# Ledger of designs, part 6: designed miniproteins, single chains, continued (5)

Each design is a single chain, and the fold is of that chain. pLDDT is the mean over its residues in the fold that is shown.

## One batch from the design tools (miniprotein)

Design m16184
Fold by ESMFold2-Fast:
Structure m16184 (fold): chain A 117 residues (1-117)
Amino acid sequence: MITLTESGGGTVKEGGSLTLSSKISGPVNLVGEVAWWRQRPGEPKVLVASIDLFTGEVTYAPEVAGRATISVDLAKKTAYLDLKDLRKEDTAIYYGQAIDLATGKVYEGEGVEVTVV
């Protein structure tokens, strides 16, 4: 079974930066994609960034393009989301995801809260 444990959330000032981490436990070689999603208060959960581990293709949501960087350290089994130039609209719960592209099965962590003040 694959599980994700997120860290790096908290309260940050507008214009600042942060790095979120998602530690993947279990057989990471079965993961075809890793992604970061967020849910803002009163809004649906939306994709922030993803990386296809077979192709290396990266996708960023338009609202974070140029401010976000997704990366994966396979040796550490950890996915990262670096966010810079933070805005109050970046206040959300952020979720790491791992996707088995062969089955479509999605694994998600419990989420980390980010508050921009």
Scores: mean pLDDT 84

Design m16185
Fold by ESMFold2-Fast:
Structure m16185 (fold): chain A 60 residues (1-60)
Amino acid sequence: MKTFVIKTENVASTIAAALEAIGRLPKAEVKVNGNEVTITVPDDPEDIAIAEELKEKYSV
């Protein structure tokens, strides 16, 4: 398993990141704490690529 931490700018970005992660990564564990979204994905290249995309998209 591989873990990604997304630090967002605001609560709206946090909600958007969490919802997109839940929708695109059904096998992932998604945790929210303040403005941080933690995504833990299987060692599948596709899931890792999606998690990295989300980190780049939502991180400040």
Scores: mean pLDDT 82

Design m16186
Fold by ESMFold2-Fast:
Structure m16186 (fold): chain A 97 residues (1-97)
Amino acid sequence: MSEKEFEAEVLLAYATMILHLARKIAEQLEKMGYKEEAETLKKRIDEVESLIDRARELLKNPEKVDEAYRLAQEAVGKALDTLREANEIYKKALEEK
C-alpha cells in the first residue's frame, strides 16, 4: 500500500464517521416533527456516500490512487458541510420549542 492510498482510506473512514453523526441528527429531527428538513439532509448524506463509494472503487486500481485521494478529500469536505448544516437545523429546531 502506498502512503497516499493509506491516507485516502483514512479520509474515507473519517468521512463515513461524520456522515453517521449527520444521519443521527437527521433521525432526531424526524422524531421532532421536522420531516422535510430530515429528508433533505438524508438526500445530501446519500450524495456524499455515493462519492465515498466511487473513491473506494478507484482505490482498487493502483493507477487511480491520485483520483481516489482527490475524491476522498472532497467527500470529507462535503461530509463536514452536511454535519454543519444538520447542527444548524437542529439548533434552530430547539429554539422553536
Scores: mean pLDDT 87

Design m16187
Fold by ESMFold2-Fast:
Structure m16187 (fold): chain A 68 residues (1-68)
Amino acid sequence: SSEQAQLEALRKAGVSDEAAELMLRAKQGDPAAAEEVGRIMRELVEEEKKVKIEDTEKIKAIRDKLFG
């Protein structure tokens, strides 16, 4: 199903199974899940902002999954 493909993509982006489940619930119209997803995304942006080294292992692994 398309939902399985979406979960796979989220996991490859570094999203946990629990967070992926939340994203599915948000898509189904759960406002609490949508709010939690937004919070997680903001945390991701803040963590990325803290890291000035572009070639950190964490960022490199994510880039390799998406582009390499």
Scores: mean pLDDT 67

Design m16188
Fold by ESMFold2-Fast:
Structure m16188 (fold): chain A 63 residues (1-63)
Amino acid sequence: SAEEAAAAGERAFAAGRYEEAVRHYVEALRLDPSNEAARAGLGRLRAEIGADEFNRLAVRAAS
């Protein structure tokens, strides 16, 4: 479910596994584009690591 994917993203984020976190959050949004936890999680992650690093990870997550 989108909720399970978002929760997996939160666990990966907390563990510092940023690429894994992005993959899980993106999957949550694929299942439910309105999932607030995934949208908020991606925003917090971008704030944490910066826009340039975030964009690099997002490209990798899409491949």
Scores: mean pLDDT 85

Design m16189
Fold by ESMFold2-Fast:
Parts: structure tokens; sequence; C-alpha cells
Structure m16189 (fold): chain A 72 residues (1-72)
């Protein structure tokens, strides 16, 4: 992975986490939160795949964070 790919990946992760936190702050329905979070994660995956990086571990980590946020 190049330094540019790593920088872009970190930017995309930060953006995805910020969107997830924003959605969590604005919704009280777990099902609606999960649906919106899935859209954020899919957008992240598509953008990261354009960089030629396997983001499967990062996607799994983001999904685990969503599950933790729903449980809170």
Amino acid sequence: MTPEQRRKLLELVEKAVEELERIAASTTDPAQFRAAADEVIEKFRKEAEKLGIDVSPVVEALRAQVDAMVAA
C-alpha cells in the first residue's frame, strides 16, 4: 500500500465514523440507524475499493462499531 493510498483510506475512515456518529446522535430507532449506517459503510467500501485496497477488515470493524452503538 502506498503512502497516498494509506492517507486516502484514513480520510475515508474518519469521514465514515463522523457520519455514523452524526446518525447515532439524530436517531433513536435502531432499525433506521442500522439501515443508514449500512449505506455509509457501503459508500466507504466503494470509495476505498477505487484505491485498490482490500477493505474487508475495515468494513467488519465499522459494522462491529455500528452494533456497539445500537447496543448502547
Scores: mean pLDDT 78

Design m16190
Fold by ESMFold2-Fast:
Structure m16190 (fold): chain A 55 residues (1-55)
Amino acid sequence: MTITIGPSTSPQTAADIARALMEAGPEVLEENRLRFEGTPEQDEAGRQALEEMLS
């Protein structure tokens, strides 16, 4: 399954999604891939938020 972070997704929402997946366990992250779609600026903001939350 693929979870898409679209152009209207804020960095906070992207981080909340990552947190929920981490709470479900690492097996869920293996099954579900995160995908960014939208403008380069929005994609970068979402990735940065997710990376900081996962770190």
Scores: mean pLDDT 60

Design m16191
Fold by ESMFold2-Fast:
Structure m16191 (fold): chain A 87 residues (1-87)
Amino acid sequence: SAIEEKKKKLLEEAKKAEEEAKELYEEAKKKAEELTKERDEAIEKGDLEKAKELGKEAEKLSKEANEKVSELDEKAKKLREEAAALP
């Protein structure tokens, strides 16, 4: 039926949002680790200004990634709730 097809589509869209959130989280984690490593190397060299900039970049990246992951998680939740509301 059209209702069953809508339910299936909503669940597939929810799964895609969940997969996108996972990929964004892993990518952001990897980039943040790379920035942290560069920051530590800058500290070792005594380049405190570069270390400060890299630290700010890592914080900004983590904040933006957390916001985007949260948006995708909320989208997936709403799609699953819509699917559950169908008969």
Scores: mean pLDDT 88

Design m16192
Fold by ESMFold2-Fast:
Structure m16192 (fold): chain A 69 residues (1-69)
Amino acid sequence: SAEEEILKAFREVQKLLDAGKVEEAIKLLEEALEKFPEDERLHERLKVLKKYKGLNAEEIERKGVLSSI
């Protein structure tokens, strides 16, 4: 289902952020948006991640980036 694919994308994004791979996380969300262009959660997460470009894994964890959505 669409929901299962979106949730899987969110889990993979979290793994990438835990590894400090913000640019790869952004790319994964952009690919998910190509499949589900009307999903507001994907748009909001992408917006938050673009704001936090260049942060390392510790900074991402400390700021709770994904808890802002």
Scores: mean pLDDT 73

Design m16193
Fold by ESMFold2-Fast:
Structure m16193 (fold): chain A 64 residues (1-64)
Amino acid sequence: MKLVATTDHGPVVAEAAARDLRERFPEAKVTVEGNTITVESDDEEILEEAAELLRKGGFKVERV
């Protein structure tokens, strides 16, 4: 299962958020492309927690 999050604050903000996600959810695959973060996991609870953290950080979050 996959989640995509985008920020209007640029790639530095995306990279900082991705670093925090990798530390908190080492089991999830976290990738960054510019201002977009993709989180992949087979654990729905991890995706829900990641989505909540990203939304709190001002990201637009979509489930794919």
Scores: mean pLDDT 84

Design m16194
Fold by ESMFold2-Fast:
Structure m16194 (fold): chain A 66 residues (1-66)
Amino acid sequence: GPEEAERLLREAERLIRKGQELITEGRNILNNAKNIDEILKGIGTVLRGVGLIAEGELLRERARAL
């Protein structure tokens, strides 16, 4: 019902926001990177953020189907 859709949308919004924050964090790490390990950390942080946004978008699609 509508309450289930609302819960999924709230979870999707949380995941998308967290993903955006991780992308910003990863970009900051990359901008300040002094060595290869820091570059790899920045890339990994960005990729985690992209994954959370993708998960959030899937939850939004699921909510729209309800």
Scores: mean pLDDT 90

Design m16195
Fold by ESMFold2-Fast:
Structure m16195 (fold): chain A 93 residues (1-93)
Amino acid sequence: RPLSPEERERLRENVKRTLEGIVAAAADPEKRAWLAKQFGITPEELDELVARIRKLMEAGKSPEEIGDELLKWAEEKGLSPNVKKFAELVKKA
């Protein structure tokens, strides 16, 4: 069941805004702690996640490419299932 071009564009925009929001929120210590808890990771692991997202976005990577890289990283590090679920959602865009 492929998404329509319009639905896919809307999904990509929503994912991009979510990634930008995570990067911005991680700059606030209170929001950083809250996000780490939501992902089921340490604040230090969240810092790595944010750094990877930022680097991939700056490199002009698509949401699908960002999702693939985050999923691979999360699997290699044995991170929380919440991080893997997030990466899979990013990849679907």
Scores: mean pLDDT 81

Design m16196
Fold by ESMFold2-Fast:
Structure m16196 (fold): chain A 93 residues (1-93)
Amino acid sequence: METVTVEYYDAKKNYEVVKLEVPLSATVGQVVEKLAEESNIPISSIKHVMFGFRDSDGRLVLVEAEFSETIGQILERNNIDPSTTLRLFEVRK
């Protein structure tokens, strides 16, 4: 199964890194729900999310993501290799 590593840095736990292996068919909403289970952040407090990755020049790029989009769709539209680790940033209400 083709998967992507998603990392979340939990500021309430001294920036402890939560890592998830998610299938390309998973929606952003499903990834957020899974992270909320592991980080104790209520999903209802999350307004939207962004994914960060490093481009070929090592620059951090941030892309907005809709909860209904799949991880595979985000990779495709941004030309991101599935071996790339995505960092999830939550935007709270």
Scores: mean pLDDT 76

Design m16197
Fold by ESMFold2-Fast:
Structure m16197 (fold): chain A 72 residues (1-72)
Amino acid sequence: LEKRVEELWEEARRAALAGDLEAAKEAAREAARLAGEYLKEEEGASEEEARKYEEEARERGVAEVEKLVAAV
């Protein structure tokens, strides 16, 4: 699962560098969702903790890909 999260972040970065903001945001959101699942399955986080982490990771990821697209 951790490797899948990394793969999705790499997809988000590639899409952002290609100027595809929609694809970059979609990949970033999916990576955040899976990171939340990873916390529940591997770290034993509560559903509330995983949801908060997912939301924060999604916001940070979207901001990062928006910044990357703006830099291209």
Scores: mean pLDDT 78

Design m16198
Fold by ESMFold2-Fast:
Structure m16198 (fold): chain A 74 residues (1-74)
Amino acid sequence: SMAAKTALETAKKSLERGDIVSAALAVKSAAKLEQERTPEALKLAEQAVDAVRAGDYEKAEELIKKAIELLEKT
């Protein structure tokens, strides 16, 4: 969907500028829109948001990248 694609582009741009919090929220939005196709991406995106809340930005970035890969491959 166009909305999911827009959210995914926002996540990528946020990662490029080092804004891990915005990237986690954007990838979760994209994953929610595509949850019927890729429920695994939503689980990773939710874990990324939890990692941000815990202050583990390195883990959050890794989880965001994995969620983006799943959303792009499907």
Scores: mean pLDDT 85

Design m16199
Fold by ESMFold2-Fast:
Structure m16199 (fold): chain A 64 residues (1-64)
Amino acid sequence: SMEKAERMANSMLKHKDNPVVVAAGLRELAELAKEDPELAELVIRQLEKKDPELARMAREYLAK
């Protein structure tokens, strides 16, 4: 679970300046939140450690 969260977060962080990759990552995270909200929260927590603004954007996206 934690390893999966770190892998997903690192993929988004590696390409955080690419809006297409970020948008795809947010959509994948939204689908994950429906299936496994605990794992989705772990992904957001990993994002928050490296890029709190990207984590905030993810939380806002999921709240819509």
Scores: mean pLDDT 81

Design m16200
Fold by ESMFold2-Fast:
Structure m16200 (fold): chain A 96 residues (1-96)
Amino acid sequence: SEKTARAIGHLLRGLAAEMEGNYEEAARDFTEAGKIFEEQGDYDMAGKAYDLAGRAYEKSGKLEQARIAYRHASDAYRKAGNQEKADELEKKAEEV
């Protein structure tokens, strides 16, 4: 779908920004990808995108935004039926 293409576009832009050390920009792109995947009900991909956003926010020193992103990732994985990943991301949110 067009939405899936846009989500992938944000994911690729985020990865490129991360390679350049532009972590806050990467986090914004990963967050947009997560939102689009979540809107589509692709909770596994939403969880992956939000996890990447959390890591990027953490690397940029935006710890509150990192916690929020990891919590979104945990919620997405829970909706995907992936309880193990949900628990892992909840723990990341608590530890950042």
Scores: mean pLDDT 91

Design m16201
Fold by ESMFold2-Fast:
Structure m16201 (fold): chain A 65 residues (1-65)
Amino acid sequence: KIDELKKSGNYLAAAVAAIEEGRFEEAVELYQKYLKEHPDDKSSIDYFKELAKKAGAPDELIEKI
């Protein structure tokens, strides 16, 4: 699931899927890759941080976003 999204370059969908599976470190790394490709989409940062926080991600990992 996540690996297939990574191979297709769909990093945002892969990051969301990683949050849903509790893979928070991978989710943060995938979202950082998304932001590197889409630097103008900074408005999504707050949304992604809230998703991760609600799913129980550690604050230290959320700060990396």
Scores: mean pLDDT 78

Design m16202
Fold by ESMFold2-Fast:
Structure m16202 (fold): chain A 65 residues (1-65)
Amino acid sequence: SEAEELARRAGELAGEAYRRAPDNEEAKKLSMEAGDLAVRALASGDLELARRALELGQKALEVAG
């Protein structure tokens, strides 16, 4: 589903942010929040949660550089 695709992508972005900047507390916080929302979106199929997870994952990457 679209929610599953977006949630999976959010998880990938969160993981990438953590790999790029593991010592950046803000990037770490955003990546953890994105991961939590992605897991919840996968469990519920909630498209809005998946979109929010993706937004946070993208922000985590921006902060990570």
Scores: mean pLDDT 87

Design m16203
Fold by ESMFold2-Fast:
Structure m16203 (fold): chain A 67 residues (1-67)
Amino acid sequence: MSRSVALAAAGKLLAAAGESRQAIELAKEVAELGDLEGALEVLETVIEKSKDEELKKEAERLKEEIE
């Protein structure tokens, strides 16, 4: 499994567990590795699962930058 795929999977798990800041940091690393699809999946999970409005806005901004 590629590094980006593993990090994207970890980011989605962290987002689902409520660790939204850590998930966003992993999404940034995944995007830097060139896996834009994996990064978007992590950011979408943060937007869906996070209760923190500020973190949701940061994830939405990053998603727009990638798209």
Scores: mean pLDDT 80

Design m16204
Fold by ESMFold2-Fast:
Structure m16204 (fold): chain A 89 residues (1-89)
Amino acid sequence: MAAELQALRDAADARYAAVADDPEARARVAGEYVRRALLAAGVPEELAEEAARLVEESLLALAAGDEEKAAELLARAEKLLREALALAA
């Protein structure tokens, strides 16, 4: 687990830096990282995909200037992340 999580973190950091000027690509990279990190932690695929989708939509809303919608979507992603990680424990 530690080696897999470190590799995912390193890959995510590199990908995120590479797309820093493209908010749509950045949102996708962040969502993909969340999905892969949750799957590596043993979270069910359905929950990992839903959390990733909410993170992606939150970042897209933030890029569009809708801070309220971004905060609401991020709060939903955080709730799913807490529930998903509890199931993986």
Scores: mean pLDDT 75

Design m16206
Fold by ESMFold2-Fast:
Structure m16206 (fold): chain A 55 residues (1-55)
Amino acid sequence: MLTLEEVEEMFAIFDEVARENNGVATGEQARAALEKHMPEALAKLEALEEQIDAS
């Protein structure tokens, strides 16, 4: 499960990506940034989707 701290850090990363890309971040750029800076948070999101499908 994602912690509140991890969620806040993800938003900071998205803001940084948006600033570098004329104020807008695409889903691909956001995922790439998460994979580079927060691979564990990305893995937790994927695990959550798998648990929902398994339930």
Scores: mean pLDDT 73

Design m16207
Fold by ESMFold2-Fast:
Structure m16207 (fold): chain A 72 residues (1-72)
Amino acid sequence: EAEELLKEAEELEKKAEELEKEAEKLEEEAKKLEETGKASKEEVDKLLREAEELEGLADILRGLANILRSKA
């Protein structure tokens, strides 16, 4: 019972970490494109917005993991 909830929480945390890493890569790519001038501001903004959305999803997953751990 408690072990099962902890395993589910751990899996959600791993998914959150993956989303955070993906968001970080998009932010890094946006920064490089801005520095090199190879992309429009619109393209840079799209990458930054996508990164922010992924961070939001990761935050939700971490919240769910915390709820599961509190019930364990």
Scores: mean pLDDT 82

Design m16208
Fold by ESMFold2-Fast:
Structure m16208 (fold): chain A 70 residues (1-70)
Amino acid sequence: SARIEELLAKAEELRRELDAITERIKEALEAGDEERKEEVLRELKEFLERNEELGQKLSAEYHKLKLEEQ
């Protein structure tokens, strides 16, 4: 079914996007680069806002990271 293949492809794209964002966060944290960390956290926030339920769950972690930086 073409519809099933399309859904699988979309899920794979979302997973790759999330992986890329989390990898950038990891690199920024390891490098101690505050400016880059803020930029990738913003990208994560945007991703979470686009992905509703997943976004709602992961937004709590994002918020916690932001508070710990202050």
Scores: mean pLDDT 71

Design m16209
Fold by ESMFold2-Fast:
Structure m16209 (fold): chain A 58 residues (1-58)
Amino acid sequence: SLLEQAERAYELAKEALAKGDSGAAATAGHEAVILARQAGDEELAKEAEKVREEAQSL
């Protein structure tokens, strides 16, 4: 489902951010935002955007 895809992208974004891979974290975070919004999960979209912003600040 779109929600499961969003959750996986969000997990990948967090893992990449924890490893200091800003490019991978930003890409996965952006994908998670899009997928979460398509799934109607605004809370997940907000958390994914937060990860994306943190990645871009590295």
Scores: mean pLDDT 84

Design m16210
Fold by ESMFold2-Fast:
Structure m16210 (fold): chain A 66 residues (1-66)
Amino acid sequence: ASVDDVAKANQELIKLRDELVAAGASEEEIKKALYEKAKKLSKELGVDEDLALKMAEQIAREAARR
């Protein structure tokens, strides 16, 4: 995966977070959904799974802090 693929994965995770926050999802539901999406994006884009999961954790943590 290139830097562009990593950036694409990050953008997809942020978009999902924003959609879930707008829908009133709980912190736990947001975290779960982002982890599932990160695993899928890792496989589809060839991004390292650990990196994708760390991005999901950071994005979920930011949502939890408002």
Scores: mean pLDDT 80

Design m16211
Fold by ESMFold2-Fast:
Structure m16211 (fold): chain A 68 residues (1-68)
Amino acid sequence: MAAAAEAAREAALAAQVAKARADIDAWAAGIPDPAEAEEFRARSLAALDRMEANRRAGLPLTGGNPSA
């Protein structure tokens, strides 16, 4: 278990998160209603941020509690 493997995993995860953010932005840009676009973007980004935070904390991806 090399530190390099952890760094590579973190970099790959960061790249996936960045891609997901870009995809969310692109989908939101396709929504003609700005209010709906903002709501979709905010909700999607919040979910992605939670997943990333949980991953870093070693928690389940479904939130800061056990799957219930």
Scores: mean pLDDT 74

Design m16212
Fold by ESMFold2-Fast:
Structure m16212 (fold): chain A 65 residues (1-65)
Amino acid sequence: SLDREIAVALVYMIAGIMKAIGDPAAELVRRAAEALEEGNLEEARRLLREAGLSEETIENILETA
């Protein structure tokens, strides 16, 4: 769906920015994008939390998925 595609694109963008600034959590965020592409919202949320993203950021991303 378009909403899920937008959420996936946002999570990949976050992972790319994190990688560019040398944040080792970038790989967790990239894996969260993969989980979101597969429709696994629970796994995506778990990985984003492990990566250290705030609950507010996680909810804003996943509201569109």
Scores: mean pLDDT 83

Design m16213
Fold by ESMFold2-Fast:
Structure m16213 (fold): chain A 105 residues (1-105)
Amino acid sequence: MEEEEAEFYYRVFKLAGLDLTPEEAKAFWDELVEEARRAGVRTFDELADWLIQKGKEAGVYDEVKELVEKARELRENQTSEEDVLKAFAYVVKAWKLIKEAEKKK
């Protein structure tokens, strides 16, 4: 990733409350995509429903639902590249929260 793109990603991720490097965020996203693919998820709406269900199973339903709904709203409105990247950050944050909650059980 170019330095200018990395700096932009860091800024947007922090605004979304995701304190991860672009490389760390990509690692979480790649894991999320692989698990979603194994679950038969094909669309964003299916991904959103699957993440909410995973959040419920992990005991973080309210937190995951809030993040997923924020991502859905940003995708539907599609006002800027920053909004698309924020939606990505919210989805990655929801997945990270699910994985961390699962480790505590």
Scores: mean pLDDT 76

Design m16214
Fold by ESMFold2-Fast:
Formats: sequence, structure tokens, C-alpha cells
Structure m16214 (fold): chain A 98 residues (1-98)
Amino acid sequence: AEELLDEGRKAYKAGNYEEAVKLFEEAIQRAEAEDPTSLLVAEAYLNLGRAYDMLGEYEKAIEYYQKAIDLASGDSFEEGALVVAAATNLAVAKRKLE
């Protein structure tokens, strides 16, 4: 799962957002199969939201940012950082729909 997440991030940085979407969707499927409560699932949803945001698919981006927030549970620093990133991007994407 982590390897697919890294490949998706590489595609995203290269501007290949449609490829990034496919890689992040595959990362989610593998991460959920291994441990559906894993932070890796939440990270994959956050990155999928970012890819859809760059494609102008703001409604899908909002959906996946919300899923990332909902999955990030507990009081760890890593979970808190993910929630802040997802919530910030969600607010920006909502404004783009206005």
C-alpha cells in the first residue's frame, strides 16, 4: 500500500493528476484490505482529494477530504497534522464551488 501511495505522490508532483487518482485508489484498496483503521488509509484519502482538487473535481475532493478526517482518529501528532491538512483543503475546495 505504501509503495502505491509513494508512486501516486510522484505522479501528483509531476502534474499527472489522473494517474495519481488511479494510484491513490489502488493504495486505498490495499491499505483497507490490510487494516481499514490504518492511518495509511486516511493519508491515501487525503492525497486522492488533493488529486481531484487539481483536476477541478471539487465535489469529489471535498468527499475524500471528509473521509480522511473521519478516518483519522486518536490523539497522535500524525493524525492531528492530517486532520488539519484535510480540513484546510476541504474549506478551500468548498470556496471554489461558490
Scores: mean pLDDT 81

Design m16215
Fold by ESMFold2-Fast:
Structure m16215 (fold): chain A 84 residues (1-84)
Amino acid sequence: KISSLVSKAVGYEILGVGYQIDGDLKGAAASYEKAIKILEEVVKLDPSYRPDLAEAYRKLAEIYRQLGDDAKAAEYEKKAEEYE
């Protein structure tokens, strides 16, 4: 059920925010990557969630920029643009 998948993705996003507050940027990146994997599945079932996936990609790009991984940040920003 899409609502169950969306709830799980939101749970990982909340976990990612928690890691960011604690300064654990690697933990934040891993949590948002899990949320994105679920949202990619959700978007295949319901394209109305494309903006939510784009937002998650932008958040992950910002985390990678803070980690100094400009290549990954640019890659995820490009993916976000594809889903706007």
Scores: mean pLDDT 86

Design m16216
Fold by ESMFold2-Fast:
Structure m16216 (fold): chain A 60 residues (1-60)
Amino acid sequence: SKIEEIEKRIEELQERALELEEKARASTDLEERRRLILESASLTVEIMKLIVELKVLKKE
């Protein structure tokens, strides 16, 4: 179902964001750390959009 697809996508993106945050914390390179943080932030925005879509679908 569309709901199950969105829930799976949220989980996948959340796992990717956590991996990027862990890599950023471990990184000693300031430019690499900045890049990883920005990539994680971008994924967080996408997750928020999917959560909104999921809430709309569950209300129908």
Scores: mean pLDDT 86

Design m16217
Fold by ESMFold2-Fast:
Structure m16217 (fold): chain A 55 residues (1-55)
Amino acid sequence: MEEAKKIVEQLLKERPDLPKELIIGEATAYLVSLGYDPDEAEELARKALEEIEKK
């Protein structure tokens, strides 16, 4: 979860003009590169984005 939040926050700061689905896709690809399964990575990325937005 921390890795997902970190990458999502970084993407939102560096690329705020990206659609949410592209941010999730970029975060998912990063998490997969760290050894997460694609399905788990996407779920973590979506959850991280939701938690950041509902702050």
Scores: mean pLDDT 79

Design m16218
Fold by ESMFold2-Fast:
Parts: C-alpha cells; sequence; structure tokens
Structure m16218 (fold): chain A 91 residues (1-91)
C-alpha cells in the first residue's frame, strides 16, 4: 500500500518521497487518520512545522483517540513558539 511504501521511505530518510506516498494514501482514503499523522511526522522532520500542525490537526479531527497526534501537534506548536496553544492541545 502507499501507506506502507511511505513508512519504508520515511525509515530510510527519504522524506520528500515519503511525503508523496503519504499524499497518495490520503487520495485513496481521505478518512485515514494515520496517513495524516505520518505525513505530519515527515513534514516535522523536514522542518515544515506549520504544515505539520495542519496535518496533525486533521489526524485528530478524524481520530480524537489518537494520542500520538496530540503529543506531536503540541511539539510542533512549541517549535513555532506557540506554547499556550501547545498546552491546551494536551489538556
Amino acid sequence: SYLEEGLKLFSEGKYEEAVEKFKKAIEENPENAKAYLYLGQVLFRLGKYEEAVEYFKKAIELDPKLESAKKLLAWALRELGKYEEAEKVEK
């Protein structure tokens, strides 16, 4: 699957290629919360914190029980200096 291909590329440090695979996973299944989560993680590794925030928010919207997405969202918000917003996400 595109999700599995993206995860392999991500583990190999091929971040831009991983982004493309995760985007394809979202195109095939727009409700796949994990695809948004992994895309956000790759963007975070690329230093694209604002984009990562948007995808982490989408992951949480689709799956509110996805605690890893909330922690990563808070971390990305802190990288952007948005400390108060980060604290609110975790509570």
Scores: mean pLDDT 88

Design m16219
Fold by ESMFold2-Fast:
Structure m16219 (fold): chain A 66 residues (1-66)
Amino acid sequence: GEEALALMKAIQQLRDEGVEIPDKAIGAAVEAAQEGASLEEVLKIIEELAGKELAEKLRKKAEELL
């Protein structure tokens, strides 16, 4: 859906800006989003795997892209 696309674009943009995002967090986020998880549910998974700061950066970027 739109939220999943915005999240994938946010991940790519943050990586292009030099933010390191663990592959495990990216994989889990993509899987959850493809299974219909909400943006908030996917961000919670990222927070658990990669920390709150990264989850908040991704939330802000994804919301800016929606």
Scores: mean pLDDT 80

Design m16220
Fold by ESMFold2-Fast:
Structure m16220 (fold): chain A 55 residues (1-55)
Amino acid sequence: MELTEEQKKLLEEIIELSVRELELAVKISLGIDVEKNTKEMDELAKEIAELEKKL
């Protein structure tokens, strides 16, 4: 079943945020700005959850 244009845009945003979250997870694993990156990762997770509710 084809997604609507609105659903496609939401999925694109979710994918972009998820890629950003993975980037932050890698940086945290390497010990780079752990506290700051962990906080940003938590905020991204909240944004992804809100977008998923709209899907």
Scores: mean pLDDT 81

Design m16221
Fold by ESMFold2-Fast:
Structure m16221 (fold): chain A 69 residues (1-69)
Amino acid sequence: ALVEPSEEERQILIDALITVHGSEALAKIAPEDLQLALQAAVTEREPGILFASSLEELKAQIAKIKEKY
């Protein structure tokens, strides 16, 4: 089952994503998909899976998470 991130964990992960990809790029990802990715990262204890080198790679990682969960 997916673990819900704490408010503090969510803020840390979102701030890191903004640092890597930018807020404009993240706005192009559906909120539901981003929420699922954050839950998966915390559940698997691998926040690094979200920090792809490009927006396209990030979307591909989110698609894999959607297939798994």
Scores: mean pLDDT 75

